# Ledger of designs, part 56: designed miniproteins, single chains, continued (3)

Each design is a single chain, and the fold is of that chain. pLDDT is the mean over its residues in the fold that is shown.

## One batch from the design tools (miniprotein)

Design m9930
Fold by ESMFold2-Fast:
Structure m9930 (fold): chain A 80 residues (1-80)
Amino acid sequence: EEEALEAAREAAEEAAKDLPKELQEEAVKLGVEWTRRILADPSEASRLSGEMLLAIADGDEDKAKVLQAAMKGADAGVKA
């Protein structure tokens, strides 16, 4: 778990590095939170994907970018 959360944090930071600092911090936070959720229940990965698609459909580009970075974080964390 500790290694998974650290991997998620680092991957989310790297994926979000071109975003404004406030969005970077949110992406890292969400990446760690979603990693914990997916480790407890693998079906939460589909929910995260759904959240990202809804943000894209709503035209919320900042939220979509944050969720994309969080998703990269969660993917790295789950694989650790």
Scores: mean pLDDT 81

Design m9931
Fold by ESMFold2-Fast:
Structure m9931 (fold): chain A 58 residues (1-58)
Amino acid sequence: LSPKEQFAAGAYKAYQQGRISKQQASDITGTALGIKDPEKAYQAGVDYYKKQQQLQQS
């Protein structure tokens, strides 16, 4: 994963840990990846988090 993709995965992880809201996770990811649609930004964070877990844990 690229640094921006890793950052997006981290935002989703922070949301799962209750550190930030879903809206904050979407905003952080959207800003990092240049995604203006909040729903798409949130989904990108989920997808990159899943890829990161597969790469690290396999």
Scores: mean pLDDT 80

Design m9932
Fold by ESMFold2-Fast:
Structure m9932 (fold): chain A 68 residues (1-68)
Amino acid sequence: AVPARPSLEEFIEKLLEGIRKLPSDFPMSNEEILDLARKEARREGFSEEEIEELVKAAKEELERLEKE
C-alpha cells in the first residue's frame, strides 16, 4: 500500500532543508537537483501544477545559496 503523501508545503519545507544541508562540493548541478526533486514529487503523487510550485521554491533557494 502507498502511504499517504505529505502536504505540498511539508514536502517543500523538507526539500529546502535538504538543499540547505548540501555540502559545497556536492557533485550535482542545480538542474540535476531540480530534476531529482521533480522525480520524487511525481513518485509521491503530486500533480504537475504542485510540482511546478515546489520546483519554483527549490530553484529560489538554490539561487540564494549560489550567491553566498
Scores: mean pLDDT 74

Design m9933
Fold by ESMFold2-Fast:
Parts: sequence; structure tokens; C-alpha cells
Structure m9933 (fold): chain A 79 residues (1-79)
Amino acid sequence: SLEEELEKAFEELAKKLGLSPEDVAAMRQTIEEIRERRLKAGLPYEEVLELLIDFLKNPNFFEVAKKRSRILAERRAAA
């Protein structure tokens, strides 16, 4: 199903970024906020899932997510 594909895409990205459980939860929340916003805009459920899967597989999204994860890790190390 598209929901299983979305979950797999998310888990693969989290694994590639080496995210902690807390960072995984934060990123999952961000994805859910995008999902809710798109659904509220009237997009069909299946199209929203396909868009989220594409976002997670997009090289630009991956680079942004990787940079964000690194900044969060650096802040934790500095504290």
C-alpha cells in the first residue's frame, strides 16, 4: 500500500541520516504536518501520500534533512 511505501521511505531516510528516536519522532511530526496541510487543501488522500513519498526521495529534501539533522547534532554536542 502507499501507506507502507511512505513508512518505508521515511525509515530509509531516518536510517541514512542516523537519527535518534527523538529526531525520528520530530521528523515524523514534520511529515504529518505536511500531510495534514495538503489534505486540508483538498488533495485526494492517495495523491498526498504519493507527494510525501516523492518528497522523501527528492535529493533536495534529503540534503535539507541531512543538514538539519547535522545542525541538531552539533547543538546537542555543544550543550
Scores: mean pLDDT 72

Design m9934
Fold by ESMFold2-Fast:
Structure m9934 (fold): chain A 113 residues (1-113)
Amino acid sequence: SKKEKIYEIVKETAEKVFELLDKMRAAAKTPEAQKLIDEAIDVVRKTLEEIEKLYKENKPVSEIVEVFRKGANEITDLLDKAVELDPSLQPIADEIKKVLREAFLKIEEVVKE
């Protein structure tokens, strides 16, 4: 089903983003940058938990997509703030943004089926 395919994309994306955020946290030079990255990790966890709930409750695909979009935007904002504090984090932040963008494009393709 479309919903199952989207949920698999979300799970795989969350795993990749968690790995990259852990690397970003380890690379961060200041406690202030680490705190923003910790907040981003919390957003990934909460977004995944909300999407899992929507999937299990058989909610519409449109609701799952909207939760993903909002979570990705919040993560991106937190990453931009972390990079402002520590510009050396830019390459890993760009990698996380690419993972989120590619995931959204895959989700859009499934919705069009």
Scores: mean pLDDT 91

Design m9935
Fold by ESMFold2-Fast:
Structure m9935 (fold): chain A 67 residues (1-67)
Amino acid sequence: RPPRIGSATFRREGDSLVITATAEGGDVRLELRDSQGRVLARATVPDGGSVTFTVPASSRPELVVVP
């Protein structure tokens, strides 16, 4: 099975979104993108690890697994 997001949570804190994601099945390269596909943040999460992003809620962020 390819590396994947194990879990992802989106929490609104005022005008910010706090996004926590975990990795399963191997190291996962993540990008956080806005509604137009613009990259807001990037991280590589090791297998079984986690990452937290904080971005403006107005950006309408989406988590993308990058091959």
Scores: mean pLDDT 81

Design m9936
Fold by ESMFold2-Fast:
Structure m9936 (fold): chain A 98 residues (1-98)
Amino acid sequence: MEVENPDRLITGKVEVRVRGDGATAERLEQALKKIGAKVIASASTLDGTAVAIAEFPKPVTVRELVQAIADALKPKELEIEIRDLSTGELLGRARVRL
């Protein structure tokens, strides 16, 4: 597991994008809810991409979010991107291989 900005805090509203094995809106939403996020919207595509907009009432780290997604999806390979919705800033990126 390779995580960019692992100790960065995620607060407010973010876009979480995952691509790879088992990347579905339902599984991503379950992962986000488990870590305490409120899921506002989610969608999956036929090309193995899932996207969610989530609000974090309490700060979590990029590492905690990436671990929750990896635990929920159990992927062979995943790419994860986390962006701040207000600024468009990339908060974190990860590649997961199990």
Scores: mean pLDDT 81

Design m9937
Fold by ESMFold2-Fast:
Structure m9937 (fold): chain A 92 residues (1-92)
Amino acid sequence: MTLEEAFEALREALKSGDFEKAKEALKKLIEELEKIEDSFERRQAMRDFIASLSEEERKKLREFLEKLKDSEDQKLALFADALLKLLEEVEK
């Protein structure tokens, strides 16, 4: 899976409202992001993705991430918290 395919899979899953599908898509996205050696490039890719989302898609992403921050999967919970902070920055 490419980074672009991982972002599109997450967007599709969020539109469907399927929490488990969105969770799986996010796991694959994290795997693709981890392949980027430059941490600034990873952050920029995430920021660009959020900026590309519509208001409705950002709302669905926020709702999804709020559920994930209380996840038993610490890696997903930490990523969800980081992405929520980035989403807040982009919405200003």
Scores: mean pLDDT 80

Design m9938
Fold by ESMFold2-Fast:
Structure m9938 (fold): chain A 68 residues (1-68)
Amino acid sequence: MEKDKEEVKAALELIGVPAEVAEEIAKAQTSDLKLVRVTHRGRTWEFYADPAAVKPAVEALGGTVEVL
């Protein structure tokens, strides 16, 4: 569980989410992690995350979240 939170935090920081915001999102996740595709300015990243926790931060950056 802690490892999954650190992995999501790292992925969000790579997308451009500030470290403190990424940590809050990782902590807000449920155990129902899904493979998500994040698209931001024509770039894509795929990782396991809670879409409901990740989507608002990604959309704030102008990106989109898709559940695979």
Scores: mean pLDDT 75

Design m9939
Fold by ESMFold2-Fast:
Structure m9939 (fold): chain A 71 residues (1-71)
Amino acid sequence: GGASGVAAATGAGARAAGRDRVSLAEAEKIGQSALDGGGSQATMDAAIEAARRGGGEVSYRDAARAAREAE
């Protein structure tokens, strides 16, 4: 997927997890976990970029799930 899709889904993912926001460090850990689970470096970079755009607070895993539901 692309970074723009991750950015939109990241906010929705954080809400779905019962949190308004998550820190950039947490987003990095989530991105690393997704990478280990068969993702790519680009996927991790997109998650970090989305976190920075959202004020440094996003969750990639939850964002990815929300993006899949939106499709």
Scores: mean pLDDT 48

Design m9940
Fold by ESMFold2-Fast:
Structure m9940 (fold): chain A 112 residues (1-112)
Amino acid sequence: DLLEKLYELSTKLIINEVKKKRYEEAEKIYNDFKELATAYLEAIEPYLSVEQAVAARLRLIGMELDLELILEGKKIPGVSYEELSEEEYKELKKKYEEVKKEIEKEIEKLKS
């Protein structure tokens, strides 16, 4: 759930930054996603079956590829490319920071 939430929020933010031609910010969100998602997967893998670990790794690869395509200006099926209002953007940024902190705390808990 946390990885899916991070992916959904990162996708929406990257689309918004790309639409506003803030490519450096979009790339920063993408890099933050890769680092945090990889760290989270590494932290949970000892608690997963081999089948679950393989599925999780494949899902992460798919998420990273989707975000790379969005950064390249491609449109991914099933994703909304509608421009966010200022209020929607503020709420999205708030949720994104909350989910990042939740994942960081879970990683610390699992690795300690």
Scores: mean pLDDT 85

Design m9941
Fold by ESMFold2-Fast:
Structure m9941 (fold): chain A 79 residues (1-79)
Amino acid sequence: DELKKQAQREIEFNLAMADGLLATGKDNPEIVAMAEKARQLAKEGERALKEDVNEGLKLAQEASRTVEQAVALLEALPP
């Protein structure tokens, strides 16, 4: 129960972060692609979490890694 709640919270966070990255990095196709991938992984994680908590958590973690990579890329871009 607690693990499932934590995974759900992580998925919701990654969806919000992906939306923010799409808004902020819209002019950079690499950031857009990473944000869309993170969003897709988070949605897959939400579906998987209903049947397998471990698979849902794994997908949530992959979404988090993708968000982290996209944020790092965005911060490395010149203004």
Scores: mean pLDDT 83

Design m9942
Fold by ESMFold2-Fast:
Structure m9942 (fold): chain A 82 residues (1-82)
Amino acid sequence: LDKLVEEAFSLMKKLLPHLSESLDKQEEEIKKLSDNQKALRAGMTLGTFRIHLIVEYKVTGDEKYREQADELQDLEDRIVAA
């Protein structure tokens, strides 16, 4: 689970570098939680960013956003299954 959370937050920081400090703080706080709470909070964060990427895809038609949304969905599914 912790590795999936790290992978997810690394991807989000890569996509949104201007939020990297905020995301680092969120990742540190999540790591202090129980596994069930880690999965829930990380899943909620990923879901929120995925929705933003889907909206960008629908507005711009740029397949890059769809690919990024699919990558976040895969990580969300893997975190929920862990």
Scores: mean pLDDT 75

Design m9943
Fold by ESMFold2-Fast:
Structure m9943 (fold): chain A 90 residues (1-90)
Amino acid sequence: SNVESALKEIYESVEEVLKKYREGKLSDEEVKEFIENVIDALKKLLPYLSDEQKKIAEETIEKAKKLLEEGKYEEALEVIKEGVKEMIEL
């Protein structure tokens, strides 16, 4: 589905950014902007998700926002990655 394709693209993008961030190839500001953009993308997908996927997405967004506020960018990326994976595997 178009939703499944969008979730897979988000997953792959998060993995790539997480790898680059761990390798010191991205600034904190670049990673912060990426996380904000991914949260926005997930919010835009909400009307197209199943009820179970929507619940996972909302919980993922909430947790990622909290970690972003705490400056825990690597943990925020991991949380988004795991949440998106769970939505894909439903």
Scores: mean pLDDT 90

Design m9944
Fold by ESMFold2-Fast:
Structure m9944 (fold): chain A 82 residues (1-82)
Amino acid sequence: MVKVELKKIDEKTWELKITSTGKYEIEIDATLEKIDEKTTRLIGEVINKKTGNKQKLDTKYDATPEEIAKYIENVLKKLDEL
């Protein structure tokens, strides 16, 4: 199962927490910063809770915070089906 928590902190900042439980136990903890109308910076980490491995994230996307959250949710759902 995939759970997505997107919390707006202010006009330009969101906290994103995504947890996947099942075949893969993945946690994503990130801050999404709106740079402009079409650009969002994601800063955070991906944690594989079964292995303890962590991957740092620091990337700009041509997407809104909501679009980024939805994209990651869909990727994790597909991984849980494999």
Scores: mean pLDDT 80

Design m9945
Fold by ESMFold2-Fast:
Structure m9945 (fold): chain A 88 residues (1-88)
Amino acid sequence: SRADELRAYVAELLAPFDLSDEQKQALIDFFVGRFQDSPESLDNIKRAIRITIDPEWPEYSEEEEKNYKEFWVQMLYNLLLNGNFKGS
């Protein structure tokens, strides 16, 4: 199904990150729940999710890039699921 394909895709995108299994599952469930019934093409949804989770970063060392990506994904988790970083 569309939901199963999105679930697998988001899981693949999150696999390299050092997020907890609970945080990864919560992000997977968020994106699947948000987009499973969307009329948008699956390719457009996948592109939007990919850019959201793993945007293009300026070239840093491998360690710096990993740290920035990890920080970004942790921030996304907090913004989308906990609201901890929602602006005033």
Scores: mean pLDDT 73

Design m9946
Fold by ESMFold2-Fast:
Structure m9946 (fold): chain A 115 residues (1-115)
Amino acid sequence: SPELDEAIRRFNEALRRVGQAMRELAAVHPELKEEIDKALRRIAFAGGRMIQAARDGNVEEAQKALDEAVTIGRELVEKAREKVTSPEGLAAVDRLEQAMREFEAAGRELIEASK
């Protein structure tokens, strides 16, 4: 449906923004790079599962994949806030948290569009 295709496009854009924010954080705090790369791979995989579940009309699987991705992002933000003390690093964590909120919102819209 056109609504589903638009929701997938918005979701993919939100996922790209999460990836950008994560790469920016890794650039400011290279010691977090391995954890960030692992989290990004897991979130991208969950995002792929959400798109497939939405295409299949599988609301349960889409919600499960969204919950997994949001949990991964939240845990990464919490760990980063404990380790990051520089103003530039804190700004990068704030941008990641904002990107994760937008990702969750786009994910919810994708689930609604899957009906």
Scores: mean pLDDT 90

Design m9947
Fold by ESMFold2-Fast:
Structure m9947 (fold): chain A 74 residues (1-74)
Amino acid sequence: DIDAPVDPAARRAALARVEEVFAKHGETLPESVRQALLGPTRIDVAAAILALATLNIHKPELRSEAVQAVEDAL
C-alpha cells in the first residue's frame, strides 16, 4: 500500500528521530532524506529509507539507527 497517506504526526516523529540520530553522531541530515520524510505517502517514506540505507558515510551504526528510527516512528 505504497500510495496510502502517512499520518502527518508520524512523519514529523520520524523526521525528529532521524534528526536526533544524525545530531547524536555529529552528522548533518541530507536535504533529500528530509524532503522524502516530509512526503505525504508511504512511497515517499520508502524513498527516505532507501536514501538512508545508501548513505555514503563511514558510520554503519548511524545508517542502521536512522533506518530503525523511521521504522519505529511509522
Scores: mean pLDDT 70

Design m9948
Fold by ESMFold2-Fast:
Structure m9948 (fold): chain A 72 residues (1-72)
Amino acid sequence: GLSAEEQLERAREALAEAERALREGDLKTAQSHLRKAQDYLVEAAARGADQAELAELGARLRTLADKGGISL
């Protein structure tokens, strides 16, 4: 499986794709990427990822979900 660091990088990529989709008004695509980011963050945490990085990315996930009115 992916390392904690690889899971964090996948989460960052998914958050970037979600932000792009929100900018384009594509809420369905944004929701899909936010759910992927959430899954990657859960796996990263399970593998002992850095708590500060998890908190930062979790905050970004919540901010993007709130901006899009997206339930996770």
Scores: mean pLDDT 89

Design m9949
Fold by ESMFold2-Fast:
Structure m9949 (fold): chain A 85 residues (1-85)
Amino acid sequence: MAKSLTPEELLKELEKRVEAGELEELEVKAFKAQIYGVEREEAERLVDELYPDAPEEDRELLVAKLSKDEEKFKELLEKYNLEEE
């Protein structure tokens, strides 16, 4: 069975789940940003929409993840002393 889905195929699967009422369209937008990356300001808006009550450390990590800034993500992990779980 094909487990090597392309990013496009993964997005189609998520869109099907939105049509089935299992996922919100906003979650698909966040996933799309995670795959393709978005500008930091757009990532900040998505995080504010999805996780308005999240701690600042979690919001910054999510923004770095969605903007595909791997260096910033690693810097934030060290700054907030997060362990691998």
Scores: mean pLDDT 68

Design m9950
Fold by ESMFold2-Fast:
Structure m9950 (fold): chain A 85 residues (1-85)
Amino acid sequence: MKAKTFDELEKEAEELIKKMRELINQPNVDKEKADSLIKEAKELASKLLFYRQIAEMEGDTERAKRLDELIEELFKAVNELKKKV
């Protein structure tokens, strides 16, 4: 079973959050770039939700909790970025 490891998903989420936060801090936000990152964040969040369910089913409660935190941070960044465009 090898789609992605938890570490790979965590890194992908952290990198995407960083990119979104960098855009939020810019005085002029490129709407097309923002829309692209928002779409990627929503798709990644959906994938993380599926992996969270797998972790919970396998009894890996620490992993499930970490994935929940990453999902929350992704949606926070999406909401802040939407306010900028």
Scores: mean pLDDT 80

Design m9951
Fold by ESMFold2-Fast:
Structure m9951 (fold): chain A 82 residues (1-82)
Amino acid sequence: SMTRAQVEALFELAIRAAREGDMGTLEGALALLVNSPLLSPEAHAHVLEAARIVASVPPGEELDEAQRERVVELLERARALE
């Protein structure tokens, strides 16, 4: 089972990946966060919205500046709730 420390590390990893344009790492971290039973419903809703934005990006493309800022904001809000 995933621990609270692992969830915190996944948020840090996802936020860093979003800022750096590392789409593979971002997608992987978001998949684990979306499936985590440890998130509050509000935190989970923010993670789902971030995952939806990332999923809207075509293969081989990166987040634009507005998408990147929104994904980081959503993940920071979700992290703050945990």
Scores: mean pLDDT 88

Design m9952
Fold by ESMFold2-Fast:
Structure m9952 (fold): chain A 82 residues (1-82)
Amino acid sequence: SIKEQLEKILERARKLLEEAKKNNLPQSLIDRIEAVIKEIEELIARLPELSEKEQKRALTIAGFLLLAEEGEVFLELRKKKR
């Protein structure tokens, strides 16, 4: 279901946040990941009010938002480990 897919994205976002905190990444990046988590949580809460097309669009947007932050975390980890 779309809810299960969003919950999986939320779990990935939470793991990303823990990795960022564990590696002492910049506070601005931590704040951005927390903002993405909040947006996904609000989106899951609003799912019953959304049409099927809106739910699919929301899932796609949530995925892209997380992918962007995953990229930033990987770049920052690369700088810190080199």
Scores: mean pLDDT 84

Design m9953
Fold by ESMFold2-Fast:
Structure m9953 (fold): chain A 74 residues (1-74)
Amino acid sequence: SELREQVIELYLEALRERYPEKMTPEFEEEVRAFLREQLEQLSPEELELVIAAIEAALRDPGAGVAALEAALEA
């Protein structure tokens, strides 16, 4: 459970760094809720893969959402 929250916070921090003005409390809450529901179905090993995918997505701003969605469909 702690690992899932870490993934969520890591992703949100990445979004805040890249799009600070777009990260409203409403948008952040929507992202957090979406990720919580998706991550509940993932194993700890898959959560580590998601962390790696988020880190990779930080290099490619345009691929961030696509990379995370691919990982969450596991």
Scores: mean pLDDT 69

Design m9954
Fold by ESMFold2-Fast:
Structure m9954 (fold): chain A 96 residues (1-96)
Amino acid sequence: GAGEPPLEVSRTQLPSSKETVITVHLGPGMTEEDLERVLAEVRRIMEEIDPNEEVLILVIGEGGGARFALEVLKPRLEKEFPNATVGVLAAVGLGD
């Protein structure tokens, strides 16, 4: 099989609040076929978070990953984690 597209998921907690930010950085080649892989990583982090914490899931998409983030991943995350706020940042590479 082809190599898997790169995926980076990180967690940041603000020390003065009960707010946790989960950043999901999608590779440009990610598609609907990568959905369960992304969900598995988010589920793993969510399992470690107190259910009373306010959670922001920020999805960063680049190239084709931006479409996957907006059309597939965001709706699925909102359905599975209804108490979390889900945002998408479409990273368009500004190259000269």
Scores: mean pLDDT 74

Design m9955
Fold by ESMFold2-Fast:
Structure m9955 (fold): chain A 69 residues (1-69)
Amino acid sequence: MAPTDEEIALALTQIAAAVGAVALKNDPSVSREEARAWVERITRKATEGLSPEVQEKALAEARAILDAA
């Protein structure tokens, strides 16, 4: 089964958010604002050229992962 561009973008977004969450938990020099800004930049780049609905969904998922960390 081949993943869609949307599935690939969402997977990359989840990986970026997980990396940001790990940095927040393990590195006291990383602020929540810095992690959020970094994850949002990567999410926007990963979803570039996809529909606005997919972009918004990816941003919402990334924020939820960081907020849970």
Scores: mean pLDDT 79

Design m9956
Fold by ESMFold2-Fast:
Structure m9956 (fold): chain A 56 residues (1-56)
Amino acid sequence: SSALTPEEVERRRREWDARDEPLVVVAPDEATLRELQAIIDRDPSWRERGVVLVRS
């Protein structure tokens, strides 16, 4: 990770996508969970990548 190039960003997304598991994001509170849900709702690619939101 010498530099943050578009290729490096795509590489990290591919590594995440290749995990064979959904990304579980733990929100510390309900307000944070709602904000994260809004972000996912605005960009459905997050859901396609298998992100799951849970409250701590």
Scores: mean pLDDT 67

Design m9957
Fold by ESMFold2-Fast:
Structure m9957 (fold): chain A 92 residues (1-92)
Amino acid sequence: SEERFRERARELAPKGKEIAASNEAPELDEEERAELERLRALLGEEAAEEAMRAYLVARKFSENAEDPENQEKALALTGYALQIIAEALEAQ
């Protein structure tokens, strides 16, 4: 269920941070570039850039989702991105 998915993502957020640090983000498309500008306005530059970076690395692993390990890496990176967003919003 969605609740179990959210709990699992939260549990994996520290692993997602480590994966994000070890991987290069792919280039932003036009839609992702527009979303980054919106996130900068909401979260501040540093939090927005790191959350977007984590999302892009998650997408890269999701493109090879036939490997269950890549699915868990994508979930961990998603959890990390959500944690950054939550912490930035709470700091306001």
Scores: mean pLDDT 81

Design m9958
Fold by ESMFold2-Fast:
Structure m9958 (fold): chain A 89 residues (1-89)
Amino acid sequence: SSAKETFIKTLERLMETSTPEQQKKLQFLVEAIKNSDQQQFRELMERFEKLTEEEYAKLKADGSLSPVEQARQALIEAAVKLAEEIKKG
């Protein structure tokens, strides 16, 4: 779907400024998304959204990063955590 393609492109852009370890986990998440059906993709997006909110709250409380860096880092850390959850399940 177009939503699936958009999310994959977002992850690919985040990988450009990620560490090599983060890139490996984001690549795993990209493959998991490509292989997901419509229901699985919806569940992954809902979990990703919740993880992003949790990571953003932590980074905002710390206050060491700019708002744009907080948003970017929250997305990367949420994607990494989602990839790890998929690997464990």
Scores: mean pLDDT 87

Design m9959
Fold by ESMFold2-Fast:
Parts: structure tokens; sequence; C-alpha cells
Structure m9959 (fold): chain A 61 residues (1-61)
């Protein structure tokens, strides 16, 4: 049975949230995120927490 794209996105979001808590500032996290377009895509999904979606939108701009 195939794992859905939504399930994979949710797992990716979980990893990104953990990584965001490991950075000393939101600015450094956004700089890291801007170097990983696939993570920005996952973080902008409707499954992502609102705070993460906002940071991903700022990183993508």
Amino acid sequence: MEVTERDMTLLTIGVIVAVSKSFPSDEEFKEWLSKHPRYIEAALSPEAPERLRKLAAEAAA
C-alpha cells in the first residue's frame, strides 16, 4: 500500500519543526530553509502549523 503524499509531507513537517527548534534564531532557520526548496514546499502545505507556514513564506520571498 502506497504511503500518501500527505503522509510524507506530514513526516517532513515534523522533521522541519524539530530543526526549527534547534536553530538559535528564526532568521538562521529561514536562511537554512531558503537553501532547501523542497522543505519550503512541505512547510507551506495546509498540514503545517501556521507559524511554520509564515516562516516558510518569508524564506520563499
Scores: mean pLDDT 77

Design m9960
Fold by ESMFold2-Fast:
Structure m9960 (fold): chain A 90 residues (1-90)
Amino acid sequence: SEEAIDRVIEAVDKLKPGEVFSGEELGLPERLAPIVIKKLDKPNEYEIYFTKETDVEALVELLRALRERHPEAQIYVKGVTKEELEKLKK
């Protein structure tokens, strides 16, 4: 939904280096919720972590919306295990 995308954009704008938000915290749909967004040390750089349980089509749609509404953000996408994703939430 547009509201979920708005929450992701707000998170991207508010995150400081090393800080994270989970898809669950952002109220994303269950199939997209297994993600973590992290602000990297360089300006406008972010990393999105996903697992094999994440809906790839929904993730691609989210990335397209982010590119359209936040074109200066450099987003790196990384596949991780469920256990690694849980560690990233800490």
Scores: mean pLDDT 83

Design m9961
Fold by ESMFold2-Fast:
Structure m9961 (fold): chain A 75 residues (1-75)
Amino acid sequence: IEQPVPSTEQLLGLADDLLTTVRTERDTVPREVLEAGLRGLELTLDQARAAGRVTPEQERELRRKLEEIRRLIDE
């Protein structure tokens, strides 16, 4: 799948939105939807890295947020 890769700011915003959703709406949003969102962000980050679109600092910040989201989904 070749699509325009989102900006790092857009990826950070999407990660923050998912993190907030996991923290506040775990009981209303199906786990499968949360897991799909996390997987989509992981794949998009990998694509952005492969394309050279993220700095090491931005990648670390994104990975930190994605790990927190995964932890919250897994408890």
Scores: mean pLDDT 76

Design m9962
Fold by ESMFold2-Fast:
Structure m9962 (fold): chain A 70 residues (1-70)
Amino acid sequence: SPEFERILAEAEELLKRLEEKGKNASPVDIIRLTALISELFVLAEIYNDEEGLKRAEELRKRAVEVLKSI
């Protein structure tokens, strides 16, 4: 869906920013990233989008590893 792709792109941009900033990452960007990832899961589940769910799971795994490194 267009909404899923928009949210995914925004989340990926935020994740890249967090990776670049490391320990100087903004708490606002962290909160926003977690909210966008949650929205991706909800959309994938509502529309039974198996590929969307896999993409959301992969993004969440990457986000967790990045946040652990901060």
Scores: mean pLDDT 85

Design m9963
Fold by ESMFold2-Fast:
Structure m9963 (fold): chain A 71 residues (1-71)
Amino acid sequence: ERLTVILGEGENVEKAYEELSKIPGVHPIPLRDGKGNMIGLLVFAPPELEEEVKKTLEEHGVEVVSIGELV
């Protein structure tokens, strides 16, 4: 199964994490700094959900830093 990997960073990461967790097939992973603060998300999703993931991140002020592909 092919997966899209999206890296997002921002101040509203926790809310984006909650909303992405509600979408079937989307798997957000919290990224934390050395102090334990959630500073980003690494999101695994099917390619067809890429646009929905990006919209959710952007709606919550999370910057899409990079998009990759896992095969």
Scores: mean pLDDT 80

Design m9964
Fold by ESMFold2-Fast:
Structure m9964 (fold): chain A 76 residues (1-76)
Amino acid sequence: SKEEILKEMQEIMKEIHELIKEAEKLDPKAGEEARKVARDALKKAGELILQGNWEEALEVLKQAKEEIKKIKEEAE
């Protein structure tokens, strides 16, 4: 359902926000890179949502989370 997709998106966005904060604490440049990935993904997901492509928007956010996780891991 759309409600389940929205809930999952909200949880992923919370996780992304936490990962960005952790990356920034390790390396300010990693934090900046992570914020850019998140910003670009949110813009693309928003566009997909407006087009009715909810599943594709969720996938974009999931992929952004994995990219940000790698940025954090490389900063460790």
Scores: mean pLDDT 87

